# Designed miniproteins, single chains, continued (2): the designs that were tried, part 4

Each design is a single chain, and the fold is of that chain. pLDDT is the mean over its residues in the fold that is shown.

## One batch from the design tools (miniprotein)

Design m4107
Fold by ESMFold2-Fast:
Structure m4107 (fold): chain A 89 residues (1-89)
Amino acid sequence: MELRELAEKMANAPSAEERKEYGEEMKRKIREAGLSAEELVERLLAAVAEALAGGSREVEAEGQVLGGIIAEEHPEARARLAAWAEALE
């Protein structure tokens, strides 16, 4: 999927409305790709790791959209991510 191109557009969007439109387009492409909850989680963790290593706004935008889909469509995977984050404290 060409998610990085959309994430770059989302990160550089001049308004909140345009940012939302690019985010919705990313969600649409992810849904059309039929990624499993496990694949979505793996991609989110990779984006978080890149952001923590000094990543760009586009990596952060991609992670935000992936996290939103997981929360909306895969509540079990969302719970696993929350437990993982708590375990790091």
Scores: mean pLDDT 74

Design m4108
Fold by ESMFold2-Fast:
Structure m4108 (fold): chain A 59 residues (1-59)
Amino acid sequence: SLEEFMEAFQAAIREHRAKTGRVPTAAEREAIIAEVGRQLGLDLSPEEAERRITLYVTR
């Protein structure tokens, strides 16, 4: 679900910040999106995932 994806995505962002002490770059963000999608078995394209994230944060 979108909520499941967003929860996992935000957890991955938090983990990245814990490791690096900074927010992900655009390239790192795309890699995180791809990894989360694979782990959840969602088979979302990076473009579709970005669309869903944008809708979620602009709502």
Scores: mean pLDDT 74

Design m4109
Fold by ESMFold2-Fast:
Structure m4109 (fold): chain A 55 residues (1-55)
Amino acid sequence: SAEEEARIALYERAIKVLRDTLAKLQADPNADPEVIALYQDTIARLEAELERLRA
C-alpha cells in the first residue's frame, strides 16, 4: 500500500540520518558513550521494524 511504502521510506531515511550522526559521534573522542549506545540501540530497533515491514 501507499501507506506501507511511505513508512518504509521514512524508516530508511531515519536510519540513514541516525547512522550519519552515529559515525560523527564515534569519530569524536569527547562524545558521551551513553549517547552512542542510545543511537546504536535506536538504529537496531528501527532496522528490526523495517525488516518486519518488508516481510
Scores: mean pLDDT 87

Design m4110
Fold by ESMFold2-Fast:
Formats: sequence, C-alpha cells, structure tokens
Structure m4110 (fold): chain A 72 residues (1-72)
Amino acid sequence: MEPFVLDTDEFLALSPEEAYERALRFLRWVHELTGDEDLTVEIGQGLIEYLEEVDPEHAEAVRRALEEFRAE
C-alpha cells in the first residue's frame, strides 16, 4: 500500500476539500486493488474513527468521501 498512502501529518495539512478528494481517490484505489466493497468501507470507517479525536473537520471530509464511494 506504500505507493498510495494517507500520511497523517500530510493529510492534516490539506484543506477539507483537498482531504475529501485525497480520501475519495484512496477509497477508489483500495476498491480497484481488492475488488471488495465491504473491505473498502471498513478501511474508510477505520480512518474516520482514527481522525475523529484528532481533527473532526478532516474526519468529516473522509465521511463525505466514503458516502460518495458508497453511492457509486
């Protein structure tokens, strides 16, 4: 997974809109590699949970990305 990683320090330095775009690309990339939508959603939920206590604004960006991914 190293070629596409969400480095926490780098991710938190992004604007909320950039964080949304980055998270959405990450989720789509995981789904393309695994072919497993449930696993991709689980990974997205884990990232949201990790961010909720650190930066709620970036956690919200990831939630929006995950909802968009699920709507596809």
Scores: mean pLDDT 74

Design m4111
Fold by ESMFold2-Fast:
Structure m4111 (fold): chain A 83 residues (1-83)
Amino acid sequence: LLEELWSEDIETRVRAARELLSSEDLEVRERAAYELGRVVALEPEVSKALNEAYNEAAASLSREERRALDEAFRKGYREALRE
């Protein structure tokens, strides 16, 4: 499912993002946010759709959970740009 975030089909990427970010497993959510950060950094042309999916999925999360995901996203984004 994480590999679907790199799919050629934008609808597949959006669906995978929503599914992973709504997982009951916090480690899965944080890893999904990290990978989304990498995708957005390396493929900025899809960033709008993926950011919308991220915001929709994260809307149901607590403030603390959202902060953890935002930190993971930023980490993925920064690390991708260093490569």
Scores: mean pLDDT 76

Design m4112
Fold by ESMFold2-Fast:
Structure m4112 (fold): chain A 80 residues (1-80)
Amino acid sequence: SHVEEALRAVDEAIEALKKGDRELALTYIGHAIVHLRKADAGELVEEAIKHLEEAQKNVFTDPEKALEHLERARELLRKA
């Protein structure tokens, strides 16, 4: 499903960011957002997209905050 593909992309983004690969993290965050935009809209999906967009904004300026947003998106998607 699009949610399962997005969850995999979020996991890859978290791993990339923890390894210091900010450009790879951005690529995977983008993939997650694209997959979720194709999923059926629901509160958990929409909240996850919001957190992914915040992660995207913070990857270079505040990677710790980006990681918190990615982990929150992952939690929301696991409940979807």
Scores: mean pLDDT 88

Design m4113
Fold by ESMFold2-Fast:
Structure m4113 (fold): chain A 98 residues (1-98)
Amino acid sequence: DDEATIAALQQLTQSPDINRRIAALTMLGIVYAQQGRYEEAAAAFEEALALAEATLGADDPYVAVILLALADVYAKLGRLDEAEALRARALAILAAAR
């Protein structure tokens, strides 16, 4: 069933609806991470992050959610300094939103 979910999400990443594309890339990253496919998860979250920053703005709380997910994946890949930088940025966004 995960393979059917991945195939459906991959089709949605080609959507002309940018919000649907961001959601599909974010979900694809989550599914890959749950499977231990951290390099593929990172790629999906990186693309979702770039699109979300361009569409919603760099300080949107949804960008912070993607940054935290990507930070967790980077930590799993041993990219600890990059993970900490993303986490710090996400926390700054969330603090400013209060």
Scores: mean pLDDT 87

Design m4114
Fold by ESMFold2-Fast:
Structure m4114 (fold): chain A 91 residues (1-91)
Amino acid sequence: MELTPEQLEELERIALPLQEEIDANSERHKEIVAEAREIAEREGLSPAEAYRLLARLAEERGDLALAAVARAWALAEEGRSAEEILEALRA
């Protein structure tokens, strides 16, 4: 996905607080990511479907920062616009 310099600056501004929330719960994030990967491999999910699963599992466990990032990754894999990706990160 191609980002303009303005969109990259906006992404940095949004991503820093999300990364801080993720870092605060790093071990839990690793567990959620590992579980999503295992399910995706078992069920033969595409990368976009795997990221959507990760977002759902993260949201169910109250990890809203990981859920937002995973939704953005899914949109990027599906070839969605930079604007849609940034909007997912703002959630």
Scores: mean pLDDT 72

Design m4115
Fold by ESMFold2-Fast:
Structure m4115 (fold): chain A 68 residues (1-68)
Amino acid sequence: REVVDELTKKAADESRKLIKESEEQAKNLTPEQRRELAIKTVAESLRIIGDALDEGLARYYGRPPIRV
């Protein structure tokens, strides 16, 4: 199960990086655009974590992840 934990941590670090990049972009945006960017960034972060969990589970159970 340690493979799943490792992939999850990696995805979390990648999500944190996206949040920092989003903050940098937000400096040039209006408050309304910043809110929209924040929502998109959160959704993208959740997707990355989900993909990492799917890959970890596929390796644990011996089946390839479903790519959608």
Scores: mean pLDDT 70

Design m4116
Fold by ESMFold2-Fast:
Structure m4116 (fold): chain A 75 residues (1-75)
Amino acid sequence: SLTEQTISLAKEAIRELREGNSEKAISLLEEAAKVAEKVDPFVADILKEAARLAREGNSELAIKKLQAVIDTLEG
């Protein structure tokens, strides 16, 4: 499903952020946001915000927002 694809991309983005690969993480988050936009525009907006935070070097806050989204989508 598109929801499962969004979760998978967000989890991969968290892994890349933790490894210091911010450019890869941002690319994954932008892809996740495009997928999420077809299912839930609020989730897409949070993914876009996480990408912006990653660009600003605020990886910790980006990870926290992504984990909250994943937790919500998984139930």
Scores: mean pLDDT 88

Design m4117
Fold by ESMFold2-Fast:
Structure m4117 (fold): chain A 79 residues (1-79)
Amino acid sequence: MSSEEEKEFLELLKKIVELVEKGEEDSEEMRRLVREALEMKKRLKIDEKTLYQYIYEVSKNEELALKVIGLILREERRL
């Protein structure tokens, strides 16, 4: 993964974390961002452990990071 792709992924995760903090989990924007994150995860071959580490780096909060990864992985299972 290039440093540019990592930056884009981290920025995407930051937007997802911000929406979760605002309680906008059921928004159309949230669904779009989660789909984009899943497409990047698949393309970049990011595993669940690496995904959690990136979410934690963005959120700096374990409870929030666990909530965010749970939402992303639930959406992946629906596909």
Scores: mean pLDDT 82

Design m4118
Fold by ESMFold2-Fast:
Structure m4118 (fold): chain A 67 residues (1-67)
Amino acid sequence: STVRVFMRTVPITASTQQEAQQKAQDAAQQLADDLARRYPGATVLSASADPDFDKQTVTVVTTVRVP
């Protein structure tokens, strides 16, 4: 099996830091869903989502083990 790291930075529209956190969770879920489709049977080893409210972006990093 091979370990792969995926990083994605996406723009968001959030009026509060709480909304930015919620959108960060949505972005993390979308990346997880995309990876599950591209790599069936992959195991998620770690995942993080960091919102930047001032820049209106979220950076998501997911590490997976591909069979």
Scores: mean pLDDT 86

Design m4119
Fold by ESMFold2-Fast:
Structure m4119 (fold): chain A 80 residues (1-80)
Amino acid sequence: DEKLRERAREAIEKDPSLNEEEKEALLKLLPYLTEEKARELSRQALGFEADLNDDFALITVLWQMLKERDPELAKKLRSL
């Protein structure tokens, strides 16, 4: 789990498509990120278990986690 969280942190920090509010929101989710939860969220977002070594897959999983935990914030950040 810790290795997964560090990978996710790096993916968030280096993603040029994310603004500061989006990065802050996704970074706050890292303590709740486990391999089991990531697999579950991957199935919800994509319909399959994504490769968690893929930065895009990790960001997608984190957006799904934000949508599950704070749907109003997720809607606000993605809707413009």
Scores: mean pLDDT 79

Design m4120
Fold by ESMFold2-Fast:
Structure m4120 (fold): chain A 95 residues (1-95)
Amino acid sequence: SMEEKKEKLKKDIERIRQQLAEVRARLPGLSPETAARVERDLAWIEEQLAEIEKIVNDPNATEEQIDEAGKKLTIVHMRLIAIQTEIWLEERRRA
């Protein structure tokens, strides 16, 4: 149902925000170059999450708009995984 789709997206957004907070906590340990790239990607993710959240909280949103928001959230999650991988590789090279 539409309500189940919206509820799932809200929970997925909350999970991603928790992971963003964990990424931000790791920034002081990174090189300035890596930190700058990660900060730009975090800013982009925050912009995308705000747009998705606006659609999910719109009582007039169509099922098509909700499904597109879900696809966009998948892309956001993939970008977050890429950031986490970059941080892990940076930390591993410095060990």
Scores: mean pLDDT 89

Design m4121
Fold by ESMFold2-Fast:
Order: C-alpha cells, then structure tokens, then sequence
Structure m4121 (fold): chain A 105 residues (1-105)
C-alpha cells in the first residue's frame, strides 16, 4: 500500500526554520535517502537560507514529504524563498516518490 505525507510551511523565524531543517535531515538520514555528501550539501543549503531569513527578512517556504511503499521509505525536503508552501510540499512529494522508485531497482 502506497503512503505519502507531504507538508509545507513558510518560515519567518530563522531558529524555527533551522529546527525544521534539522528534523527533516534526521528523517532523511533514518530512511537512508541521503549519502554523507548529500547531508553536507543539505546543511549548507539550510544555513544559506537561514542566513537570508535572519539578515534580510526573506521568508522561506519549507516542504517535507515522507513516502512509503512495500516497506521502502524515502523522505525529502525542499526550501525556496520564491515558491509557496504548497509548491515546496508538491516538489518534496515528487522527490520522495522518485526516491522510493529508485530504491526498488
């Protein structure tokens, strides 16, 4: 049975955004969706957008999706200062679904 959960929110506080990003990173690591190199890239992106929010007051949309099919789990997260919460949730959903399919190979 295919299960997909996707959520998106716009962040206006850098500390809340960093906390959400670290929670997403922990879930992505637990699902095996990221390599160590991808973890470093994700943290760099998270820090970059947190700085834009803190220094320039630019709100950042954050989407996270969790997908599971036949015991295969994948989690993905997307950040954007220009997309809506719904758009980043949809992007994360598509990425999580693609990761599940890739793991089946």
Amino acid sequence: MKKIKAEGRTYTDADEFRAAGEEALAKMRESGSLTDEQVEDFRAALDHYARLLEEQGVPVAFGIAEAEEDGIKAVDAVFSPTLSPEEVADAARGNAEALVEKKKK
Scores: mean pLDDT 80

Design m4122
Fold by ESMFold2-Fast:
Structure m4122 (fold): chain A 102 residues (1-102)
Amino acid sequence: SEDEAVEQQIAELGAQVVEAAKQKDYERAKELIDQTAADFPDRPQQVIGIYIRLALIAIEQKDYELAREFLQRALALAQEHNDQESIALAQALLDDIDRQES
């Protein structure tokens, strides 16, 4: 279906974003996710998920400043769309980072 094709396209873009982040090319990762968010404004949940995955990769690389940036973007988008599950997850991850840096 058209919806399945869009979901697959976003999933493929998300994979490219994650690959760039794993290579520490965060400028490319940010450019790709920002473009994906602009191209698919009706799919906020998928975009939020990509920002959270970017944050988790940054945490694994111990780049907590970058992880906070991605989580803050995910949180803002989740709040705009009243996505309570993603709000809770982003806040929990931000709190965890603060404890890790303490």
Scores: mean pLDDT 85

Design m4123
Fold by ESMFold2-Fast:
Structure m4123 (fold): chain A 94 residues (1-94)
Amino acid sequence: SLLDEIEEILEELLEKGKELGLSEEQLQTMRGIRDKILEIMKKLSEEDQKEVLKKLREVLETEHESADQLLDAMKRLLIYTVELYDKEKAKKAA
């Protein structure tokens, strides 16, 4: 399913972070980002779920120069996911 694919990519990104040398504290931050993305994804439309999945694939396919660069990309993706959810709530309120 779409959610299974998202979960798989998020786990691959976490493993990539470990390989790039993220600290235990940074890995805990990345796990928190993963969990927040997954919770928001369950509440998004299928169209917006596909947009987040596309962004996740772009982050996974990107060669990051450092572990910090990967973590920053994941933080930006979480912000993007939250903004999509906020836009959906605004549309439902209108």
Scores: mean pLDDT 83

Design m4124
Fold by ESMFold2-Fast:
Structure m4124 (fold): chain A 92 residues (1-92)
Amino acid sequence: MEEELKKLKEKLKEGYKKGKEEVEKVGKEEAEKRLVARAPLVKTLEEKAYMMGEMLGVHEEGEKIEEAAEALLWEWYGLEEEARKKEKEILA
């Protein structure tokens, strides 16, 4: 559990930095549009963590990283419906 959580938190933090950089380059609305367009291409939980981090970075919601990591950890252990519900609340 702790090793998986650390890995997800690292990916979320990497994405967070990238999201903030994209806002500086293209603005918040365009950065968000690009993420939404790329979301259907995400196939792994690590890619999902990175992209979720990018969305949190676009909105400057770094305080939600711990909650996002926990939701993704629930998905890792097969609690997919609970994870999806929490993820939607975090990204709302």
Scores: mean pLDDT 78

Design m4125
Fold by ESMFold2-Fast:
Structure m4125 (fold): chain A 79 residues (1-79)
Amino acid sequence: SALEEARREFDRLVEALEAGDIEAAKEEAKRLARALRAIPESSPEGAALFAATAITLIGFVIDDPAFEVVLEAFREEYR
């Protein structure tokens, strides 16, 4: 399902962020944004995963501003 795909992409994003691989994290953030957009807006699980993504990305940016490009890639792709 779209939700299961988004959960897998979220896990991949977290792995790239924890590894400090900014370029991989940018590509995973774009994949996650596309997967989240495929989930119906009425999905509580989709909304929760979006919130978890936002909190995770903001947390990494607070610790290291170099991650701002990952948050930007997610925001641009999610539109």
Scores: mean pLDDT 89

Design m4126
Fold by ESMFold2-Fast:
Structure m4126 (fold): chain A 71 residues (1-71)
Amino acid sequence: KRKEIEEKFLEEARKILEPTSTPALVDLALRILRDGIKAGEVEKALDTALKTGAISSEQAKKLKELYKKLK
C-alpha cells in the first residue's frame, strides 16, 4: 500500500517532467526520486535531482507539492 503511493507519485512526477524534459533527464529524475522515496528522504532527493540538473527549480516545486498531496 506504501508501494501504491510510491508508484502514484512516480507516475504523476513523470507527467510533470515529460513536457519540459528529454526522456533521458526524466529517467534520471525518476530514478533519484525512487531512491529518495525508499530512503524516506524525498525532499533530499529533490535537492539532489535539482543539483544534478535532472529537474528545474519549477519542476522541483511542483514535485514537492505533489508529494505533499499524496501523503
Scores: mean pLDDT 78

Design m4127
Fold by ESMFold2-Fast:
Structure m4127 (fold): chain A 68 residues (1-68)
Amino acid sequence: MTAYVLNETRGALIEGNVVRSARIPPGATAEQAAQAALEKGNSVEYSPEEFEKLKKMLDEVAIEKVEI
C-alpha cells in the first residue's frame, strides 16, 4: 500500500485502484496518514485510466510518500 502526506491537513492511502483520504494533524508522518485514512477515510474506487492520472498528480504534489 502507498501512503501520502499531501499537505498539512490531508493524507491519502492507496491500495490497488482504491484511494482513501483523511484529515491529518500538522506534521503527521505517512504512517500516521495511512492510519487516519484506514480509520476515517472515505474510499473511492477509480477506473485504471483515471487512477493512473490521479496517481501521477499525487506523486507530483505529495510532501511525503512511503510504501507500507
Scores: mean pLDDT 80

Design m4128
Fold by ESMFold2-Fast:
Structure m4128 (fold): chain A 84 residues (1-84)
Amino acid sequence: GGVEEAAELGRRAAEAGREVAEAGISGGRGVALGAGAALGGIGAITQSGIAAGKPVGEAGSEEAREAGEEAIRAGLAGVRAGAA
């Protein structure tokens, strides 16, 4: 269902963010890719909440919340690597 699909998108965004951070991609490319992963995490939380009929800002499941928060953390790590 939509909540599980949103959680899966969050997991993919988290994986992409981790790859950017681990690869040490620096400069504007690292910033852009990290920001994309963080936005993917926000999207996963938002879409899962919408699918579950939750208020704005709430995730539809714990899995979607965890995946989205991981993607945001990994994406921001990629942004920091790019900005350094």
Scores: mean pLDDT 79

Design m4129
Fold by ESMFold2-Fast:
Structure m4129 (fold): chain A 66 residues (1-66)
Amino acid sequence: MKAVILVDKKDAEKARELLEKAGIDYQVFELPGSGKVAIVVPEDQREKALKLLEEAGIKVYDVKLI
């Protein structure tokens, strides 16, 4: 199971760097026309990923489980 986290496209690179340094596996998908990206992480890493993004000042718009 995966968690899909929506953030602004401008914050995507910073989000990638934070997740990579923390050893969290991730995938990033651009959402055309939205100005946002979907960051997909393992569900068991969801809370850790969200905490890192929030502490870095990255706005999270939505979180979906798939």
Scores: mean pLDDT 81

Design m4130
Fold by ESMFold2-Fast:
Structure m4130 (fold): chain A 92 residues (1-92)
Amino acid sequence: IKEFARELIKAIREKDWKKVFELLEEAEKTLSPEEALQLIGLALVEALEVHAPESVILELMDFLLELAEKNKVSEEVLEVIKKIRDTILKEL
């Protein structure tokens, strides 16, 4: 996870969105669901910090929700993620 986090932050700062999504897909296949969710959350925060395009922010949020639903996270956690998405969308 630490190596993925380092590469992910670098790709985000370089605005290489193709590599960002490629790394997240690889993380989903390689890491635990919990670690993958944490990594996507980190990617979303860093993308917001660098003022990523709205389309990228939306795609990251969709990926986070899809992974959370796929891994049957609690309804409470899913609702929190949805509220975060709605808050971000309101600011875009």
Scores: mean pLDDT 74

Design m4131
Fold by ESMFold2-Fast:
Structure m4131 (fold): chain A 81 residues (1-81)
Amino acid sequence: GLLDEALNIYNNASEEQKKNAAKLVQNSLVKCANSSNENTFYKCLANELKNNSKDDKEFLLAVGYVASIDEEAAQTLLKYA
């Protein structure tokens, strides 16, 4: 599934790509911090990650970073993808 693909992309990424994914996720979390509920938070996060990713692979790399920390959060992100 997409979660397995995201994890595979992240695990095979360079150290620089992993650091860039972490920065993208952290910046997106800050922008979405004022969300009124969990649904609006995950929609915000998915949109920020998509809009700041050049392609689907970069988006999945960011999702893979999230999955490496919290797999349930990554699954929820993919629901809004």
Scores: mean pLDDT 87

Design m4132
Fold by ESMFold2-Fast:
Structure m4132 (fold): chain A 105 residues (1-105)
Amino acid sequence: HMEENEALGLAADAAINGDLERAVEAYKRHPTPEVKAYAGLAAIRAGEDEKAREFTGLSDEQLARVRELVAKAEATGPGESRRAFLEAMRILAEAVGDTRIEYEV
């Protein structure tokens, strides 16, 4: 549905930019597993680990691994950066219980 797709797009853009405010807006409108996963990445990129836990329910081990991957993605060139973000999204997808998700970063 158009409104659900708008929330998904907003969450994905927020994840790419670390925009926690936009991620919270998307999560409140349509808290689907895919929106939760992107909102979790946005929260981690904004340094808000507790918000990432709130959105996704991820474990401390998953959170530590996602932070490591985000740091690697931000420190490397485009190809390596994309691979690190995709690996982070796989962990977030597992946390929200949706293994069907194909993510774009």
Scores: mean pLDDT 79

Design m4133
Fold by ESMFold2-Fast:
Structure m4133 (fold): chain A 85 residues (1-85)
Amino acid sequence: STKEKLEELLKEAKEIVDKVQELLKKNLDLLEIPEVQKLVEETDKAFKELVEAAEAGDVKKAEEAKKKLEEKAKELIELIEKLLK
C-alpha cells in the first residue's frame, strides 16, 4: 500500500539522518567549516521535504526527496572522512 511504502521510505531516511547525526556528534568542531554547514543544511532540507511529501501521501515526491537526501548525506560523509584523514 501507499502508506507502507511511505513508512519504509521514512524509516530508511531516519536511519541515514541518525548515522549523519552520530558522525557529527563525534566531530562537532567540523561544524565550523562552511562546506560542512552547507551540506548539513541541504541534508536537513531534503529530510524535511521527504517528511512533508510522506504526510501529503505523495510517493513520487517522497522518493525524489529520499534520493536527494541519500546524495547529500553521501557528500557530507565523504567530506567529513576527507577532513579526518
Scores: mean pLDDT 87

Design m4134
Fold by ESMFold2-Fast:
Structure m4134 (fold): chain A 90 residues (1-90)
Amino acid sequence: LQENIEELEKEYEKTGDPVLLVSLGVLYYSMGDYEGAVKYFEEARKLAGKLTPFDLTLLGKSYARLGDYEKAKELYEEAKKLAGGIPFFS
């Protein structure tokens, strides 16, 4: 568990791959560390500019567990729009 987190953090330092930040966010969420989950999902979103509907839902749940219900609501609505098959057309 802790070894998995350390390994992912080291790989991220080497590669800079935002997918590894998403993996860290999921691991922290699964451990009940909602502050850690928020930290890594927000960094992944900042670097990649986007998250999957699943990742947005976990980020929203993490904010709700921390008492930030307004932020959680925004993230759930974003995840719902993406999961509903409404792509952004340019």
Scores: mean pLDDT 77

Design m4135
Fold by ESMFold2-Fast:
Structure m4135 (fold): chain A 65 residues (1-65)
Amino acid sequence: MYSEEEVLKIVDLAADRLGASPEQRERLKEEARKIVRESKSEQELLDKLSQLIQEFADELAAERA
């Protein structure tokens, strides 16, 4: 299973690529921490994390429009 630190590094890379603000990045990290703590399997963690990043990308695109 991925560690919380490894998941947060993935989130930081996604936020950087999407050009997220510090506040948006912190929100994404808090949601990712919840997913790490609540997920009972690596598959569940990956599925939820992928959904979180996709939703975040969509929100960021809408905020820039």
Scores: mean pLDDT 78

Design m4136
Fold by ESMFold2-Fast:
Structure m4136 (fold): chain A 100 residues (1-100)
Amino acid sequence: MSSEELKEKAEELLEEAKKALEEGDAEKALEKLREVIRIALELLKKGEYEAAIELFERVIELAEELIEKFKDDKKVRLEAEIIIGLAGIGIGLAKLLSKK
Protein backbone atom coordinates (compact mmCIF):
# COMPACT_ATOMS: atom_id res chain seq x y z
CA MET A 1 0.00 0.00 0.00
CA SER A 2 1.35 3.45 -0.90
CA SER A 3 1.95 6.21 1.70
CA GLU A 4 -0.88 8.20 0.06
CA GLU A 5 -3.31 5.24 0.34
CA LEU A 6 -2.28 4.69 3.99
CA LYS A 7 -2.90 8.37 4.83
CA GLU A 8 -6.33 8.29 3.12
CA LYS A 9 -7.32 5.09 4.99
CA ALA A 10 -6.17 6.62 8.31
CA GLU A 11 -8.36 9.72 7.71
CA GLU A 12 -11.40 7.46 7.06
CA LEU A 13 -10.68 5.42 10.22
CA LEU A 14 -10.29 8.59 12.33
CA GLU A 15 -13.66 9.84 11.03
CA GLU A 16 -15.23 6.45 11.88
CA ALA A 17 -13.68 6.62 15.38
CA LYS A 18 -15.13 10.13 15.92
CA LYS A 19 -18.58 8.94 14.78
CA ALA A 20 -18.42 5.88 17.08
CA LEU A 21 -17.41 8.16 19.99
CA GLU A 22 -20.35 10.51 19.26
CA GLU A 23 -22.74 7.50 19.06
CA GLY A 24 -21.46 6.16 22.43
CA ASP A 25 -19.83 3.07 20.88
CA ALA A 26 -16.57 3.01 22.86
CA GLU A 27 -15.61 -0.51 21.66
CA LYS A 28 -15.87 0.49 17.97
CA ALA A 29 -13.98 3.75 18.60
CA LEU A 30 -11.15 1.84 20.34
CA GLU A 31 -11.02 -0.69 17.46
CA LYS A 32 -10.72 2.11 14.86
CA LEU A 33 -7.99 3.87 16.89
CA ARG A 34 -5.98 0.61 17.02
CA GLU A 35 -6.25 0.38 13.21
CA VAL A 36 -4.94 3.98 12.91
CA ILE A 37 -1.95 3.04 15.13
CA ARG A 38 -1.24 0.09 12.78
CA ILE A 39 -1.27 2.46 9.76
CA ALA A 40 0.93 5.03 11.56
CA LEU A 41 3.49 2.27 12.28
CA GLU A 42 3.47 1.29 8.57
CA LEU A 43 4.07 4.96 7.62
CA LEU A 44 6.92 5.07 10.17
CA LYS A 45 8.41 1.94 8.52
CA LYS A 46 8.23 3.76 5.14
CA GLY A 47 10.14 6.79 6.54
CA GLU A 48 7.01 9.00 6.68
CA TYR A 49 7.91 10.19 10.20
CA GLU A 50 5.98 13.49 10.19
CA ALA A 51 2.77 11.82 8.92
CA ALA A 52 3.13 9.01 11.51
CA ILE A 53 3.60 11.55 14.36
CA GLU A 54 0.49 13.49 13.22
CA LEU A 55 -1.63 10.30 13.24
CA PHE A 56 -0.32 9.22 16.69
CA GLU A 57 -1.12 12.69 18.09
CA ARG A 58 -4.68 12.54 16.66
CA VAL A 59 -5.13 9.04 18.17
CA ILE A 60 -4.05 10.39 21.59
CA GLU A 61 -6.57 13.27 21.29
CA LEU A 62 -9.49 10.91 20.51
CA ALA A 63 -8.43 8.41 23.20
CA GLU A 64 -8.42 11.27 25.75
CA GLU A 65 -11.97 12.20 24.61
CA LEU A 66 -12.98 8.54 25.14
CA ILE A 67 -11.57 8.62 28.69
CA GLU A 68 -13.55 11.81 29.46
CA LYS A 69 -16.83 10.51 27.95
CA PHE A 70 -16.53 7.04 29.53
CA LYS A 71 -14.79 8.05 32.80
CA ASP A 72 -16.84 5.56 34.87
CA ASP A 73 -16.05 2.61 32.53
CA LYS A 74 -12.80 1.16 33.92
CA LYS A 75 -12.25 -1.19 30.94
CA VAL A 76 -12.65 1.62 28.37
CA ARG A 77 -10.32 3.86 30.41
CA LEU A 78 -7.65 1.13 30.62
CA GLU A 79 -7.86 0.30 26.89
CA ALA A 80 -7.73 4.02 25.94
CA GLU A 81 -4.72 4.56 28.29
CA ILE A 82 -2.93 1.62 26.59
CA ILE A 83 -3.64 3.22 23.18
CA ILE A 84 -2.23 6.57 24.43
CA GLY A 85 0.90 4.74 25.66
CA LEU A 86 1.40 2.93 22.34
CA ALA A 87 0.93 6.17 20.37
CA GLY A 88 3.43 7.93 22.66
CA ILE A 89 6.01 5.19 22.02
CA GLY A 90 5.35 5.56 18.28
CA ILE A 91 5.99 9.33 18.44
CA GLY A 92 9.25 8.70 20.34
CA LEU A 93 10.40 6.14 17.76
CA ALA A 94 9.52 8.44 14.84
CA LYS A 95 11.48 11.33 16.41
CA LEU A 96 14.47 9.07 17.11
CA LEU A 97 14.50 7.61 13.56
CA SER A 98 14.09 11.07 11.93
CA LYS A 99 17.47 12.11 13.49
CA LYS A 100 19.43 9.86 11.05
Scores: mean pLDDT 87

Design m4137
Fold by ESMFold2-Fast:
Structure m4137 (fold): chain A 65 residues (1-65)
Amino acid sequence: MGREDIEEGSRILEATGLLLRGEGAEAAARNSPENLAVAMGIVQSILKLEEELTTAEQAQAAIAA
């Protein structure tokens, strides 16, 4: 990996963190559209995992009830 790739990845992770905190305007101001798009894709993946976890939790509650 090049140093530039690591720096780009760090910026994308920072944007992802800002988006998750509801600071989308800050993320958009500090990042390129390309980096912001990747960060939004990561947020979508996290939300999908949250949906899967919620479903598993509901299934567990149904078994326990």
Scores: mean pLDDT 72

Design m4138
Fold by ESMFold2-Fast:
Parts: C-alpha cells; sequence; structure tokens
Structure m4138 (fold): chain A 82 residues (1-82)
C-alpha cells in the first residue's frame, strides 16, 4: 500500500464515502504480525465514519465502493503511537 498516516492515541481518522452507493469500511489491527478484523461498518452514500484510536499499534482501514461493474478498494495504513 502506498498511503500511510501516523497518529497519536486519542486521534481520529475520518473516512468519507463520496460514491453514489453504500460503502463497506473495514478496520484491521496488526496482532503478532497478522491483520485481524476489529470493526466493519456500512457507510451510506455521501456519509462519513470516524475511527478513534485508543490503543497504540498498526492499523489498516479498507474502503470498498462500487463504480458501475467495478469493485474499488481504497486502503490507508495508520500507525498509532503513544
Amino acid sequence: MQTSKTVKVGDEVTVTNNSSQDAEVLLYRKVDGEWVLVEKKTVPAGGSYTFKFTEPGEYLIAKITQDGTLTITDSLHVKVVP
């Protein structure tokens, strides 16, 4: 993945769905070298969802949208520091 962000404990990251359809937003946390799904949300068209990071660690946010017949996945690595 080419996009990454470093934040501190207590910081928030907002994901916006700019598509005309519902988007699926997934939050993964890296545990012992493996990506574990910790949260899954459906974000309506034009909506947003805000993740608040309360624990240090490495996280991955994946946003899945539809564009005609294509499934588009956007990903953001988030490193949370104390």
Scores: mean pLDDT 80

Design m4139
Fold by ESMFold2-Fast:
Structure m4139 (fold): chain A 85 residues (1-85)
Amino acid sequence: KTIELIKDIFDGLVLIEVGVEVAILRSRRGLPARPATPEDMPRIEEVRKQAEERLKPLLDTEIKLAKEDPNLSVVTKKINEIRKK
């Protein structure tokens, strides 16, 4: 369950990063703040793939640490703190 939750959190981080990056890119081009349109989808997919590629080594490391020592993983430690409260 902890490993499954770590994966879910990283999937969520990818979505957050995509949203932030797209908003920043649009802002830098002077485009109005608005929800993503079909025209934005190719760029959204590019940003998503880049975020996944960057986060994958961190995800793999956290999964390994969670299997070896749950308290050593920063993500696992934070998850356990949140669940306790």
Scores: mean pLDDT 64

Design m4140
Fold by ESMFold2-Fast:
Structure m4140 (fold): chain A 75 residues (1-75)
Amino acid sequence: MEELRRIYEELLREAYRRLAENTPVPEVSEAYRRLARGESASAPELSEEEVEALRPLLEELEAEMEARLKEALAK
């Protein structure tokens, strides 16, 4: 299903953009911005402190993606 792939890619880019805006580390922010543009970039290695800082946003993004994918699958 092409539509499901399109939705997933759209949500993934949105997630990367939001992570880039909310990360306190400039290098991590830059890597996520590049991923949001669809560029070939290595996923940044997050420290334990960075993961903790981003955890609420990561959980929110995961819940939003899951909800939207379930909605698309239900149609």
Scores: mean pLDDT 72

Design m4141
Fold by ESMFold2-Fast:
Structure m4141 (fold): chain A 74 residues (1-74)
Amino acid sequence: SMEDVEKEVSRLLSEKRFEEALEVLEKAIPTASPEDLPTLRSLALLLRQGLLEYNESEELIKRAEELIKTIEEM
């Protein structure tokens, strides 16, 4: 459920487990309903903020940017 995704992503972000949070969000996209998109977008933006704040890898930042773009184009 989207509630489970939100809880898991929030937990992973609080633990600075950014790659795992990204993977959870990427897996949620194919099955997302239109009503889920605002929540997914908010979580993806929080992920991007964390990646930038902690100077995480360029690859992870690019993946997060592509995820945000995908959500915004849905």
Scores: mean pLDDT 85

